# Designs tried in a protein design run: designed miniproteins, single chains. Part 37

Each design is a single chain, and the fold is of that chain. pLDDT is the mean over its residues in the fold that is shown.

## One batch from the design tools (miniprotein)

Design m1338
Fold by ESMFold2-Fast:
Structure m1338 (fold): chain A 96 residues (1-96)
Amino acid sequence: SLDERFDRLKELVIQALKEAGREDLIEKVNKALDMIRKAARENPTPEVEELLDAAIKNAEKGDLKGVLRTLIQLAYLLDNPEAVELFKEILEEVEK
């Protein structure tokens, strides 16, 4: 289900942030993920599912930057500009 995919993604991203010593970003990530989760429930297209599965795959590889880039694409597809902005801010912080 869509919710099971978001729960899995959230678990993997939070674990990656903890391993990177970036627990400071967890609240912002949770906020952005909750926003795109709500938008995805309202527009559950195959393209949304494909990007979500791609984000999970990147997270399973430990590619946090790849996850964030995919989530920016997903937020754009979902027409959620606030989530786009949040994920871009998180990516900039991870790239420091």
Scores: mean pLDDT 88

Design m1339
Fold by ESMFold2-Fast:
Structure m1339 (fold): chain A 111 residues (1-111)
Amino acid sequence: GRVAVSGVSASASSVAAGGSVTVTATVTNTSDEDVTVQVVAQLVDAAGAPVAGASSEPVTVAAGESKTVSVTVAVPADAAPGTYTVRVVAFSDGGATESAASAPVTVLPAP
């Protein structure tokens, strides 16, 4: 793809069900053209099913530029405790998948 997603990190390595986690990722434009992307962060369970997600506003990344994008994902109050993955995907404004990266997050029981 024209952009690469890297440096995916969650604001916490663990989060309680009903809480939220802010996902930060670096989007690098590896092309010679300006690219507009939308970044989607999804909380994915051990079976690979998305249980929560959020998207950024469209972000224009100039040729050879890098931008940091943050997306806050709300964890459902009924989410099962366990190991999850936050998957970050950059889509072009035409809807094509440009790049994806992920980071682990542990969901704790609701307090």
Scores: mean pLDDT 78

Design m1340
Fold by ESMFold2-Fast:
Order: structure tokens, then sequence, then C-alpha cells
Structure m1340 (fold): chain A 94 residues (1-94)
């Protein structure tokens, strides 16, 4: 699944990553969220980033928080976007 994502094949990446993400793999959940974001599917991206935050730690969680901020920015929720960016930055400093 990750190879398809790196090649910009986001629909193929979703199909390949979905079984891993549903099994609780935080890295797969992060990349699945990013694939949905690249396709403009911000609500689906949000759901997978929220799962990546819950199941991930360190760099994966920080990246998921930052990407969730980007989703809220695209949805016009600028105050929520700021909160997630600040949480990601705080975690990245630990």
Amino acid sequence: GFRAFLQGKYEEAIKALEPLAKAGDAIAQLYLGEAYYKLGKYEEAKEWYEKAIKNGSGDIKARALKNLGKVYEKLGELEKAKEYYEEAEKLAQE
C-alpha cells in the first residue's frame, strides 16, 4: 500500500492500506488519511487521522495531529486547526 501512496496512486493506496488501518496499524491509518486528503475527501481524512492519533505515538501522532489541523483549515474551522497545530508542535518538542 505504501508504494502506491509514494507513486501518487491514492485510490490504489486506499485499497491496499485499508485492511492494515482497520487492523489498528497507526502508520497505515496516517497514510490512509493522507491519501483521502490528497483526493479532497476531508471528512474521511479526518476520521483516519483521529484513529492515527489514538493508536500512534511520537512522530506518527505528531504528524497525524498536524495533518488533522490541515483538514480543519480546509473545512474553514481555523480555531480548531490552530489548536491541533499547537498540540502537534508541543508533542514534537518532547
Scores: mean pLDDT 84

Design m1341
Fold by ESMFold2-Fast:
Structure m1341 (fold): chain A 71 residues (1-71)
Amino acid sequence: MVVENPEALRKLAEAIAKNLETKEKIEAFIKELGLEKEDQEKLLANPKDVEIIEEALEKRIKELLEKAKKR
């Protein structure tokens, strides 16, 4: 499943990128999303890359939507 509101996802990714000013904030974001080690390393290397953030958010939202359907 893809996210039904791509504009909202893009705006959220942009807002997150602007707020990833410090290592602590990047680590908090990674922890909240429960990212795989490979995705964590990509974000730590390119913390302001909106496309990487958008991809991570899309994956997490898809997981949450699938979990909601099962309930």
Scores: mean pLDDT 69

Design m1342
Fold by ESMFold2-Fast:
Structure m1342 (fold): chain A 59 residues (1-59)
Amino acid sequence: SDAELEALGRKYGLTVRQVRGALQLLRDMGEARARQYLVRDMGLSEEEAEELVAELKRL
């Protein structure tokens, strides 16, 4: 839901649009591509990207 995306955005310092983009990449292209986007384009650590991907998989 939008509320869960907002909460994840606050936790990882991302906007709702950025979290939604990561979720869309995860669904369309899989975990490796979503993690790459979060680390290389959004500036998260590898550990933060793994944690966020795990949270997004729960949605």
Scores: mean pLDDT 85

Design m1343
Fold by ESMFold2-Fast:
Structure m1343 (fold): chain A 82 residues (1-82)
Amino acid sequence: SEMERRMEEAKEEIREAEERIKESERELKEAMEKLKKAKTIEEITKAIGEALRAIGDIVEAELRKEKARKEIARLEEERRRE
């Protein structure tokens, strides 16, 4: 059914968002390790930039995950009323 397809699409969006969060958390960890080992202002600035980008990616992925979760809740409520 159309509802089942939309439910599957929303669940897939959550899976994709969770994978991006894991990837970005790994990038953040790598950036933090680079920052710990940084010896020059250039290395520090680059590591901070990488960390901020990774944080931004995590936030964006969490927002997509939340939107998909709300869509699933809406679709489940719609299904219960039918």
Scores: mean pLDDT 87

Design m1344
Fold by ESMFold2-Fast:
Structure m1344 (fold): chain A 103 residues (1-103)
Amino acid sequence: SEKEQALAEFRRIADELRELVKKSKNPELQKEIFRLIDELLALVEQMTDPEEVRRVVAAVRGILATAKSLLDQGKEDEAAEFALNGLKTLVDYLRQRLAEKAA
């Protein structure tokens, strides 16, 4: 289904982000980012609209692209910190949207 394809794409991009974050020297930062990725996956699995899932995939791709650019500049910790802040913002946004739909 379109939802299954979107979820598979999300999992692929999430794994790419995990690999990028492993280059950070801060184990607490890695742990927080991995936790946020798992939480984001759980939120995305609750979505019924494949187009909403694709929008989340696009947002994570944007985070990954900027983090990769920082990594290419030798800014490994800044790349991980950018990913953390981007994922926190996205998780908070999705939690709010899902709460509004449940009301």
Scores: mean pLDDT 82

Design m1345
Fold by ESMFold2-Fast:
Structure m1345 (fold): chain A 60 residues (1-60)
Amino acid sequence: SADDEVLELAAAGRLDEAFAVFKAHAAELSPLAVDFLISALEAAGRTDLAAEARALAASL
């Protein structure tokens, strides 16, 4: 559910929406979805969001 939503939004380049879903459901997300989002953020030059995503993932 949340995994699929993050993966679909990130793959579509809808990175702000993908990040919002990640923040709302961080504890429920698989490592695959988290890693995919971080990679997509880095590839798009959204390095601040990638750092924030890593920090949130590490806090779980």
Scores: mean pLDDT 83

Design m1346
Fold by ESMFold2-Fast:
Structure m1346 (fold): chain A 61 residues (1-61)
Amino acid sequence: MFEEYLEETGRKIQELQDGVSKGDSEGVAKASKELQEYIKKASEASGLSKAESVRLALQKM
């Protein structure tokens, strides 16, 4: 379960970056909201901080 949340966090970071590069403000808003939810779930599932969960997700990308 934790690994799944890390993979989704990485995917949402990619979607957020793509939205920013395209100027898609609606896509950016949606991706950032979903990113925050997955970071929270990864943190809660692992007991790690939100910052540490983000670092691990980026390392898996």
Scores: mean pLDDT 78

Design m1347
Fold by ESMFold2-Fast:
Structure m1347 (fold): chain A 59 residues (1-59)
Amino acid sequence: MKEEVIEKWAEELSELGFDKEKIKKILESILDEEDAKELEKLMKENKEYKKKVEEKKKE
């Protein structure tokens, strides 16, 4: 669970130009279960937004 949130968050940040491996290590050291759940919620919302943008590109 926590590892899955870290992986998804690191992937998102790598799209912004950050080093994915470095971000994963930082997140593993500082994220607790409460922070992980909050990030998972934010990432789900962002994922839905990206799907809508992708659908619009196909028009």
Scores: mean pLDDT 68

Design m1348
Fold by ESMFold2-Fast:
Structure m1348 (fold): chain A 73 residues (1-73)
Amino acid sequence: SRQREILRLAAEAALRALAGDRAGAAEALRRLAELLPPEAAERVRALAEAVEAGELEPLEAVEEALRIAVESL
């Protein structure tokens, strides 16, 4: 199920974020973006870039990515 894979990757991103692995959280968000329509994928990739740049808290990015994913389903 695509929905189940989205949740799994979001959970992975959140767990990486809680472990202090900012780069790993961003990578999980990029993998989640691959499961989304192009416009939603671009928005989630922008969140991953902001996380890597230290411009956005990883958990905040995960919450926003899930909101984007749900709106695109």
Scores: mean pLDDT 88

Design m1349
Fold by ESMFold2-Fast:
Structure m1349 (fold): chain A 99 residues (1-99)
Amino acid sequence: MIDEREVLAGLLSIEAAVLKVIAENETDPERRAGLKEVADTLLKASQALIDGNFEEAAKYLKEAAKKVRELASQETDPEDRAFYERLAEILEKIAKELE
């Protein structure tokens, strides 16, 4: 059976890959940089989970959530805004469960 920590780390890595694809299609350089920063932070959280560093993983997830909320506030499309707001909520919830 799969370890729940490994499943979560895998899901964060998939989300990071999705955000990198979104960033490559982003025409605004600041938004592109922000999306790449979130993706890199999620990969750091994933690695911290694999290493058993739950406090560090929670810290990276909170940092990623904060950046995602900033991206949501800059988003003019209501569906894209809702997507980023939901992502931030999920990351914040995971961080709380790791504390």
Scores: mean pLDDT 84

Design m1350
Fold by ESMFold2-Fast:
Structure m1350 (fold): chain A 100 residues (1-100)
Amino acid sequence: NADELLSKGRKALREGKYDEAIEYFEKAIQLDPNNADAWLELGVAYLKAGKYDKAIEAFERAIEVDPRLKPLAYFMLAEAYEKKGDTEKAEEYRQKALEV
């Protein structure tokens, strides 16, 4: 059940177990690749694990699956780019998050 995997992943995130969270969210996506929340949560787990390029890919995929997530996903993309040192991209996505 994808919902159970998402719950386990969120618990792992709260406990700072980022690699375990990534595994749970990856399993959720394997069961339902169109679960936009799973892609968004995977991005958050990658971001907290310092895997910024993978976080960006996951957030972009979340937007593709459900464009209604644009405001939240753009904010997360801004944080990921900031962590990479790409201040110009970070500011671009921060502005996009406010415009939707």
Scores: mean pLDDT 89

Design m1351
Fold by ESMFold2-Fast:
Structure m1351 (fold): chain A 64 residues (1-64)
Amino acid sequence: SSTREKLLRLIGEILRLIGEILDLERQLSRETDPARRAAIRARIAALQARLAALMAELRAIEPL
């Protein structure tokens, strides 16, 4: 695959993850139960870790 194809795939995945994180943050802002809030925060943390990994992969392709 070309570098452009890999770049577009990574950008698509990054945008999708950002959307998922924003949706979870909206859910967290509406949630009052402490246990459910903790579960949502754990899910956000997992997605943020995956986003960081994809951003690192993107940086390896386009370091500037």
Scores: mean pLDDT 85

Design m1352
Fold by ESMFold2-Fast:
Structure m1352 (fold): chain A 68 residues (1-68)
Amino acid sequence: GEAELAKARELLAEAERAFAAGDLETARQLVEEASRHLERAMRQGLWEEAWPLALRVQELRRRIDEAE
């Protein structure tokens, strides 16, 4: 539920900081972990709240891939 959203948000913030620092490996790991928490939140009916975070996950994944 909400705990999954909170965890995903924390992990995304950490992933964005890792990406800004040039740590692409850590950023990728954190993004994938955030994605798993978002999938659980969406399965629990929080898809409206999770959707903007899911878009951020997809965008960050693309930026990491482009930086490699």
Scores: mean pLDDT 85

Design m1353
Fold by ESMFold2-Fast:
Structure m1353 (fold): chain A 80 residues (1-80)
Amino acid sequence: SKKEEERHKLYDEYQKKLSEIYDRGVEAGLSPESLKKLKELVEKDLEEIEENKDSWSIEELKEFLKKSLAEVEKLAEELA
């Protein structure tokens, strides 16, 4: 479906941006324990996405992913 294709592209972009945040964090001196905290936050966000997959519009998903990325970046900065 067209919505499924759009979701797939958003998830792919989300994962790419997360990898960039993790890489920057490691370069900035984040410990493995701190990285685990970032990944736990992402896991909770992915659970919320799954819970709302049938109710959220593509725009609502996009906004949630943006918010998730901002929260992950903020946590990475706080842990560095």
Scores: mean pLDDT 84

Design m1354
Fold by ESMFold2-Fast:
Structure m1354 (fold): chain A 77 residues (1-77)
Amino acid sequence: SELEAEVLLALADIYLALANKFMEQGKYDEAIELYRKAIELLREALDIASGPTRQRVEERLKEAEENLKKAEDLKKK
């Protein structure tokens, strides 16, 4: 289901873009929620993705997890 993987990746990219915007604004609670949603979608995509799509999913997942950790750390002040 390559199309399904691409759709999940596209939805995750939307959540990541919005989360990054909230991070820039110091809205860490909103960013955390959106990074978590993106990670869920990316994990679903990873289960069904292959080839270049899988590589893109892996890259986004790593980015999302790193940014989630950063948001959680910054929220602690």
Scores: mean pLDDT 87

Design m1355
Fold by ESMFold2-Fast:
Structure m1355 (fold): chain A 88 residues (1-88)
Amino acid sequence: DAKEYFEKGQEYAQKGDYEKAIKYYEKAIELDPNFVEAYINLGKLYEELKDYEKAVEYYEKAAELEPNNEEIKYLLEVMKELAKEYGP
């Protein structure tokens, strides 16, 4: 159940257990590769970890799934700028 794993991911993210949150979100997208919210939440987690390159990867996947979603496009552009400014 992709939704069940997504909800567990949210629970662990709220607790600050990002390692478990990532594992559960990865399980959610493994069961439902079109689960846009799981890709967005992975992007947000990697942003919190200041891994802006990983955040870009997940937001790019979300943008591929919803190419007309202006909110995802905005998040992706912001994250690309952060990756450019703070990346190696």
Scores: mean pLDDT 86

Design m1356
Fold by ESMFold2-Fast:
Structure m1356 (fold): chain A 65 residues (1-65)
Amino acid sequence: MSREELEREVELAMALMRFAVAKIMIEKGKDVEEALELMREAAERAEALDPEVGAELRKEIEELE
């Protein structure tokens, strides 16, 4: 695995982690509007790195709205 590939995987993992944290915030009813924005930002970042993963995350956001 190249350094560039590893960096992309790390960035994708970070985006997925931010998405998961935001989803937990929504489940607990804390800062729901801010959490939705965080989920959208994380999904956009994930889509830039992996379009299939990004599409799944966007679908989860649409189902939550």
Scores: mean pLDDT 80

Design m1357
Fold by ESMFold2-Fast:
Structure m1357 (fold): chain A 94 residues (1-94)
Amino acid sequence: MKKGIATVFVTGGKKAGDSELESEVNGHNVKVTVKFEETPEGLKVIVTVEMDKSNKAFKEELENAKNMGVEAALNAAEDKEKAKIEEETEEEEL
């Protein structure tokens, strides 16, 4: 089994919804885990990929998992802005 960990930090980000995502990719016993950790500096996204496949597939899955983590962190940053809107009168309906 091969294991890779990538850590991505998103300044000013916050977690939205589930703090952990698990995915099974292409039925190859690949486990992708994305964990969100809130810090005073922003949102820390920890991506873990575990598989028993070749180095080529391992790199590709790790890269995909990092991209998913970044996207989730950016969505969490948008939720931070939405939380502010809930405190104020809605000025725009979109």
Scores: mean pLDDT 55

Design m1358
Fold by ESMFold2-Fast:
Structure m1358 (fold): chain A 57 residues (1-57)
Amino acid sequence: MEELKKELFELAKKLLKEQPAKSYDEEEIEELAQALVDEAIKSGAVEKALERVKELL
């Protein structure tokens, strides 16, 4: 889970940086990315996706 959280956090930051609507500061991007990762984990979506990825391997 730690490695997964780290990868999701980096992915979320990358997606937020590509957001065309507004340029966020690095600190804001980090906070938003953290919130997105926390929500995905809390909803079980991340766990579900991880199981599916393991099935592909």
Scores: mean pLDDT 69

Design m1359
Fold by ESMFold2-Fast:
Structure m1359 (fold): chain A 77 residues (1-77)
Amino acid sequence: LDPKSLADAIEKSLIAHGVDEEFAKEVADKMLEALENKDIEKLKKIGEEAGSKLNEEAKEMLESFTNVGISSIKQEQ
């Protein structure tokens, strides 16, 4: 998976689920950095911290994208 494409999908999906545009962009940018650095622990932390501030549907969606990102990084190892 291309990290930029995944981050773009995260941003758009968060906005679609009623998340503030600036916050959605912040989360997507942080996740993009973690994906580019192949930092699984940072990606998990970003997902957990952001998820705690989201409604249930957006949280579940973000958790799903986080798991996709983790799987992508692990496939390269």
Scores: mean pLDDT 82

Design m1360
Fold by ESMFold2-Fast:
Structure m1360 (fold): chain A 120 residues (1-120)
Amino acid sequence: SKAEEYEKKAKEVFEKNGKDDPMGLTLKALALYYKGKAEEALKLAKKALEIAGEDNPLAQTALGLAYLELGKYEEAIEYLEKALAVDPTNRLAWEALGKAYEKLGEYEKAKEYYEKAKEL
């Protein structure tokens, strides 16, 4: 599963770089997100961004996904847009933006972002 893949990658990063490595924290946050542990994912993604700095697109994506799962759609959009400003090839962030706008009832925007994800 994606959760197991991210968990394994996080463990490898932590073993090499230490328990507070921002990449390791981000990968663990993504694993927690795919396990449905959005609150724990949010805490680790925030910590990763705090350590790595504001322009870490993977940590921003993990934050956006966690906010999305918690029903905080405006916060999700903010961090997903920041991630895409740094890395516009991030399919996961485009898909998550589509879902956020769909949850807000903005179906035309949702469709546009889902199409961007499919083209990558």
Scores: mean pLDDT 87

Design m1361
Fold by ESMFold2-Fast:
Structure m1361 (fold): chain A 89 residues (1-89)
Amino acid sequence: LAREAARLAIEAAMKAMESGNKEAIIKATAGALRGIGAEFDSELGREEDAARDAISAGRVAKEAARIGGNEEGVRLGEEAIRLGREALE
């Protein structure tokens, strides 16, 4: 679940970058880097850290998508947050 949440957060960030909006791209880049960090945590067996990082990445990517006006990116970010929370349970 944590790895899937990280993947969705990265996808949300990529959708935000499609907007061409400078603020959205900068924030999406930060979200994508956090998502990549969550994937590394998952590969190292640090599943709780991976889940927390994926939630953080999802929140940042969702906001970037909102700034960029990308509704699909917002939905992907919300799903990343949901799956990350489920991974912590």
Scores: mean pLDDT 85

Design m1362
Fold by ESMFold2-Fast:
Structure m1362 (fold): chain A 90 residues (1-90)
Amino acid sequence: SPVEELKALLEEIKKLDPSKLSREEQDELVEKIVKLIEETPKEELDEALELLAKFYKEYKDKFEWIPLVLEKLKTVLSKEEYEYLLELLK
């Protein structure tokens, strides 16, 4: 499922050295995360957003590109879904 793929992707990202990531690799990771959220069924979306919010809180200072995921999701998620994500980030 997209949620299980997102979990696996985020666990792999946690292991990466941010200093060894090219700009192209960073952009690919952002697009992959956004695509997995977009492909997540509505009934699993809350779980996917909670998983992403936890990852953001723990790793935003390690990976400078993580805020770009939030900017792209603003155009992919409904207003209510995006507002839920922002509440999870408090």
Scores: mean pLDDT 87

Design m1363
Fold by ESMFold2-Fast:
Structure m1363 (fold): chain A 82 residues (1-82)
Amino acid sequence: MVEEVLRLLDEAIEALEAGDKERAVELLREAAEKAREGGDEETARLLERLAEQVAAARTQEDIDIVISQIRMLKGLIKIEAR
């Protein structure tokens, strides 16, 4: 489960870097569902909020902020999985 969430987060970052906001939103929502299935409601809620931030983003700065937040979350998930 955790490894699958981390993969989806990497794919979401790649989609954002490619300018594909719609794909990034879908990937973040899928990651949220996987986190919830694994019992991590807090991570699921955070991922849902990140998906909404992507959908609302209007500038490259908004996208860069979301990418930074996803990278930070990915780091925290890796620590918790140990």
Scores: mean pLDDT 83

Design m1364
Fold by ESMFold2-Fast:
Structure m1364 (fold): chain A 57 residues (1-57)
Amino acid sequence: MRRLATLEAARAVLEAAIYFLKTYHPDDPAMQEIAKELEKQRKELEAEIERLRRELE
């Protein structure tokens, strides 16, 4: 399923970006704000992925 795979890939990219910002720029408030925004997007993607997985049952 292309859509599910695309959303899971997008989530993985967001997780990598969040990890990078928190690990390598922990003392940069601008980078931490970006990380918070990305975390919100990640949670939205997780909810969408779970909904689609239930539809594929």
Scores: mean pLDDT 78

Design m1365
Fold by ESMFold2-Fast:
Structure m1365 (fold): chain A 88 residues (1-88)
Amino acid sequence: SMEDFVNLLTSLSEEEFYEKLGEMLGVPAETLKKMSVEELKKLIEKVLEEGKKLAEELGETDRLSGLETLSEVLLKALEKLEEKRKKE
């Protein structure tokens, strides 16, 4: 489920989370580690919005739906990461 995927991402160490995110976004983990949570949100929004726009223009409804779901999952994972940092 999507909730299981969010839980998987948030159960990773901070370092492992950045490596996984880097694979998904095609950005080096070292670059992502230097970014603030707000910068990460903007990067995710930009990459996924560009993907959604292309999918919409090509009429790829399944891809569009998948990108919308992925965007929500990644943003929720970042919110949990930020909360974890505040407690540590």
Scores: mean pLDDT 73

Design m1366
Fold by ESMFold2-Fast:
Structure m1366 (fold): chain A 56 residues (1-56)
Amino acid sequence: MLAEKAKELAEKAKELAAQGDGAGAARYSGMAVRYAKMAKDEEALKLAEEAGNLVG
């Protein structure tokens, strides 16, 4: 559940970045990283970090 939530938040961050909403993308990518770390899911963490890099 937490890992799945992290992946959903990472996808939302990517969508917001594509729309030019850098602040929204940064917020959702940060939440995705938090949930991925809590879930201890390496794949979810990687996806969250990739979404965060797209915001920069």
Scores: mean pLDDT 78

Design m1367
Fold by ESMFold2-Fast:
Structure m1367 (fold): chain A 80 residues (1-80)
Amino acid sequence: MISKEELWRETEAALLLMQAAVLRNIAREGSPLTPEQRERVRRLADEAIDYAVKAISDPENAEEYLKKARELVRQAEEAL
């Protein structure tokens, strides 16, 4: 059975994946954002997705990956 700590870690990673996917959708082609703003948000969101996935796949380094994913999501939100 999964531990409570592992469940919360996986839940946080899933929420960060959802946030990054929303940001990526906001930065989609045809959005009212500038091309430069879209490219910046898209890159940050893509990188955040990569780290969130790594947090699920690599439990030993999950805390560091979640920290990076959170920071990238924050930067993408600030770029809006």
Scores: mean pLDDT 83

Design m1368
Fold by ESMFold2-Fast:
Structure m1368 (fold): chain A 60 residues (1-60)
Amino acid sequence: MSNEELAKEAKELVEEALRKGLISEEEAKHIIETIDKLLEEGNKVGLEVAVAEVRKVVES
């Protein structure tokens, strides 16, 4: 996966968590801002961790 693809997947998972009521709008905004920063920095490992953490929230 490219960094752009990882960021997109993480954001889609954040939107799903928000729709399911698992996180607040403020939490969703903060997570998205973090994803955008990781993408700007080229931090692939950070983006992979973000995808895994948000997926865990959605799948729990």
Scores: mean pLDDT 84

Design m1369
Fold by ESMFold2-Fast:
Structure m1369 (fold): chain A 56 residues (1-56)
Amino acid sequence: AEAERLREEALRAFEAGDLETAMRLLGEAIQVADAAGDGRLAWELLELAGRMQAEA
């Protein structure tokens, strides 16, 4: 839930054109997911971060 909320906030920031905020929030979401032991979510978030950086 915590990492998922941060992911949604990051996506909204990205859709609004605020890449800096999106990347910061997504990085936090990745750390939260990893700390919670949710490796699948952490992997998904890492892939999303790569896409955001590539599209900026």
Scores: mean pLDDT 80

Design m1370
Fold by ESMFold2-Fast:
Structure m1370 (fold): chain A 104 residues (1-104)
Amino acid sequence: ELSRALKAKEIAEELAKEGQQLVEEARKIAATGSAEEIREAAKRVQEMARRLQVTAQGLDALAATSKDPEAKEILLEGARLAQETAREAQQAAEEARKKADELE
């Protein structure tokens, strides 16, 4: 049903927004923080990336079982957004860990 697909997409959009905020925070900490602070920021962003991946997998599974083409497209759009944000979060976590390693 369209209403359930729209709600699922809204949840994915909110999680992606949180993920983007954590990426921005991690990048700020990487520029100004200690190695310990940067490692902790990297951990938070990595945990968010995992949550986004699980969300994307859930939306893909719902899309696969959907008989409504419109609902399916909405779910796939949400899954794509969550996957893209997860990749950004993984990248930010890797960059932060590398920065922390350089600082010791």
Scores: mean pLDDT 87

Design m1371
Fold by ESMFold2-Fast:
Structure m1371 (fold): chain A 87 residues (1-87)
Amino acid sequence: LEEELKRLLEEASRLMEEANKARREGDNEKAIELLKKAKELAERALKLAEELAEKSEGEEKERAERIAERLRQAIELAEELIKELEA
């Protein structure tokens, strides 16, 4: 669970970096595609972070809850950015 969460976070981060590069190059279509994929992985990571928080105690629970909160914010921002680029 924790290892899978870490892998999803790393992959989503990589896709976000590629999306930012595509945006700088003016390739909005590619940026949208990468952002949608990053959002999907972030949503999967959120589900795992929430599951980890439910099953954890103390400091580990707090850490998982913070990861989940950051993921919710990242998903919202990615969705808004996708809407902006599709306009």
Scores: mean pLDDT 83

Design m1372
Fold by ESMFold2-Fast:
Structure m1372 (fold): chain A 72 residues (1-72)
Amino acid sequence: MSEEEAERLREEALRKVEEAREAAEQGDNKTAIEYAQEAGRLAEELARRAGSRGFPVMVEIGREVQEILDSL
């Protein structure tokens, strides 16, 4: 994958993390879980396709996703 494509996927995953946090803050646990799971899937795809460039981002997003899910 291209660097631009990898950065786009990273930005999309981070956006899903923020959407999940906003939903959790509003008490919408179902929506928070759905967005958190989507962020995780995007991060896994980035790691799979970008390898060493995607791995740190996957770890970062995975931590944020886990923190959101643990708060529910």
Scores: mean pLDDT 80

Design m1373
Fold by ESMFold2-Fast:
Structure m1373 (fold): chain A 55 residues (1-55)
Amino acid sequence: DVEKLVEMLDEVIEYARSKGDEKTVELLEEMKRAVEEGDLEKALELLREIAKYVA
């Protein structure tokens, strides 16, 4: 369900903003746009990038 995924991404984006992690916020916002556009390949690539940065 794309709508629920977008809602979950909004929650994660707000959490990252509260931590002052601007780079993660930008990557999450780009991933949200990719999901909304139906570009799952780009969304997965961005998710991997976020995971590497946060880890």
Scores: mean pLDDT 78

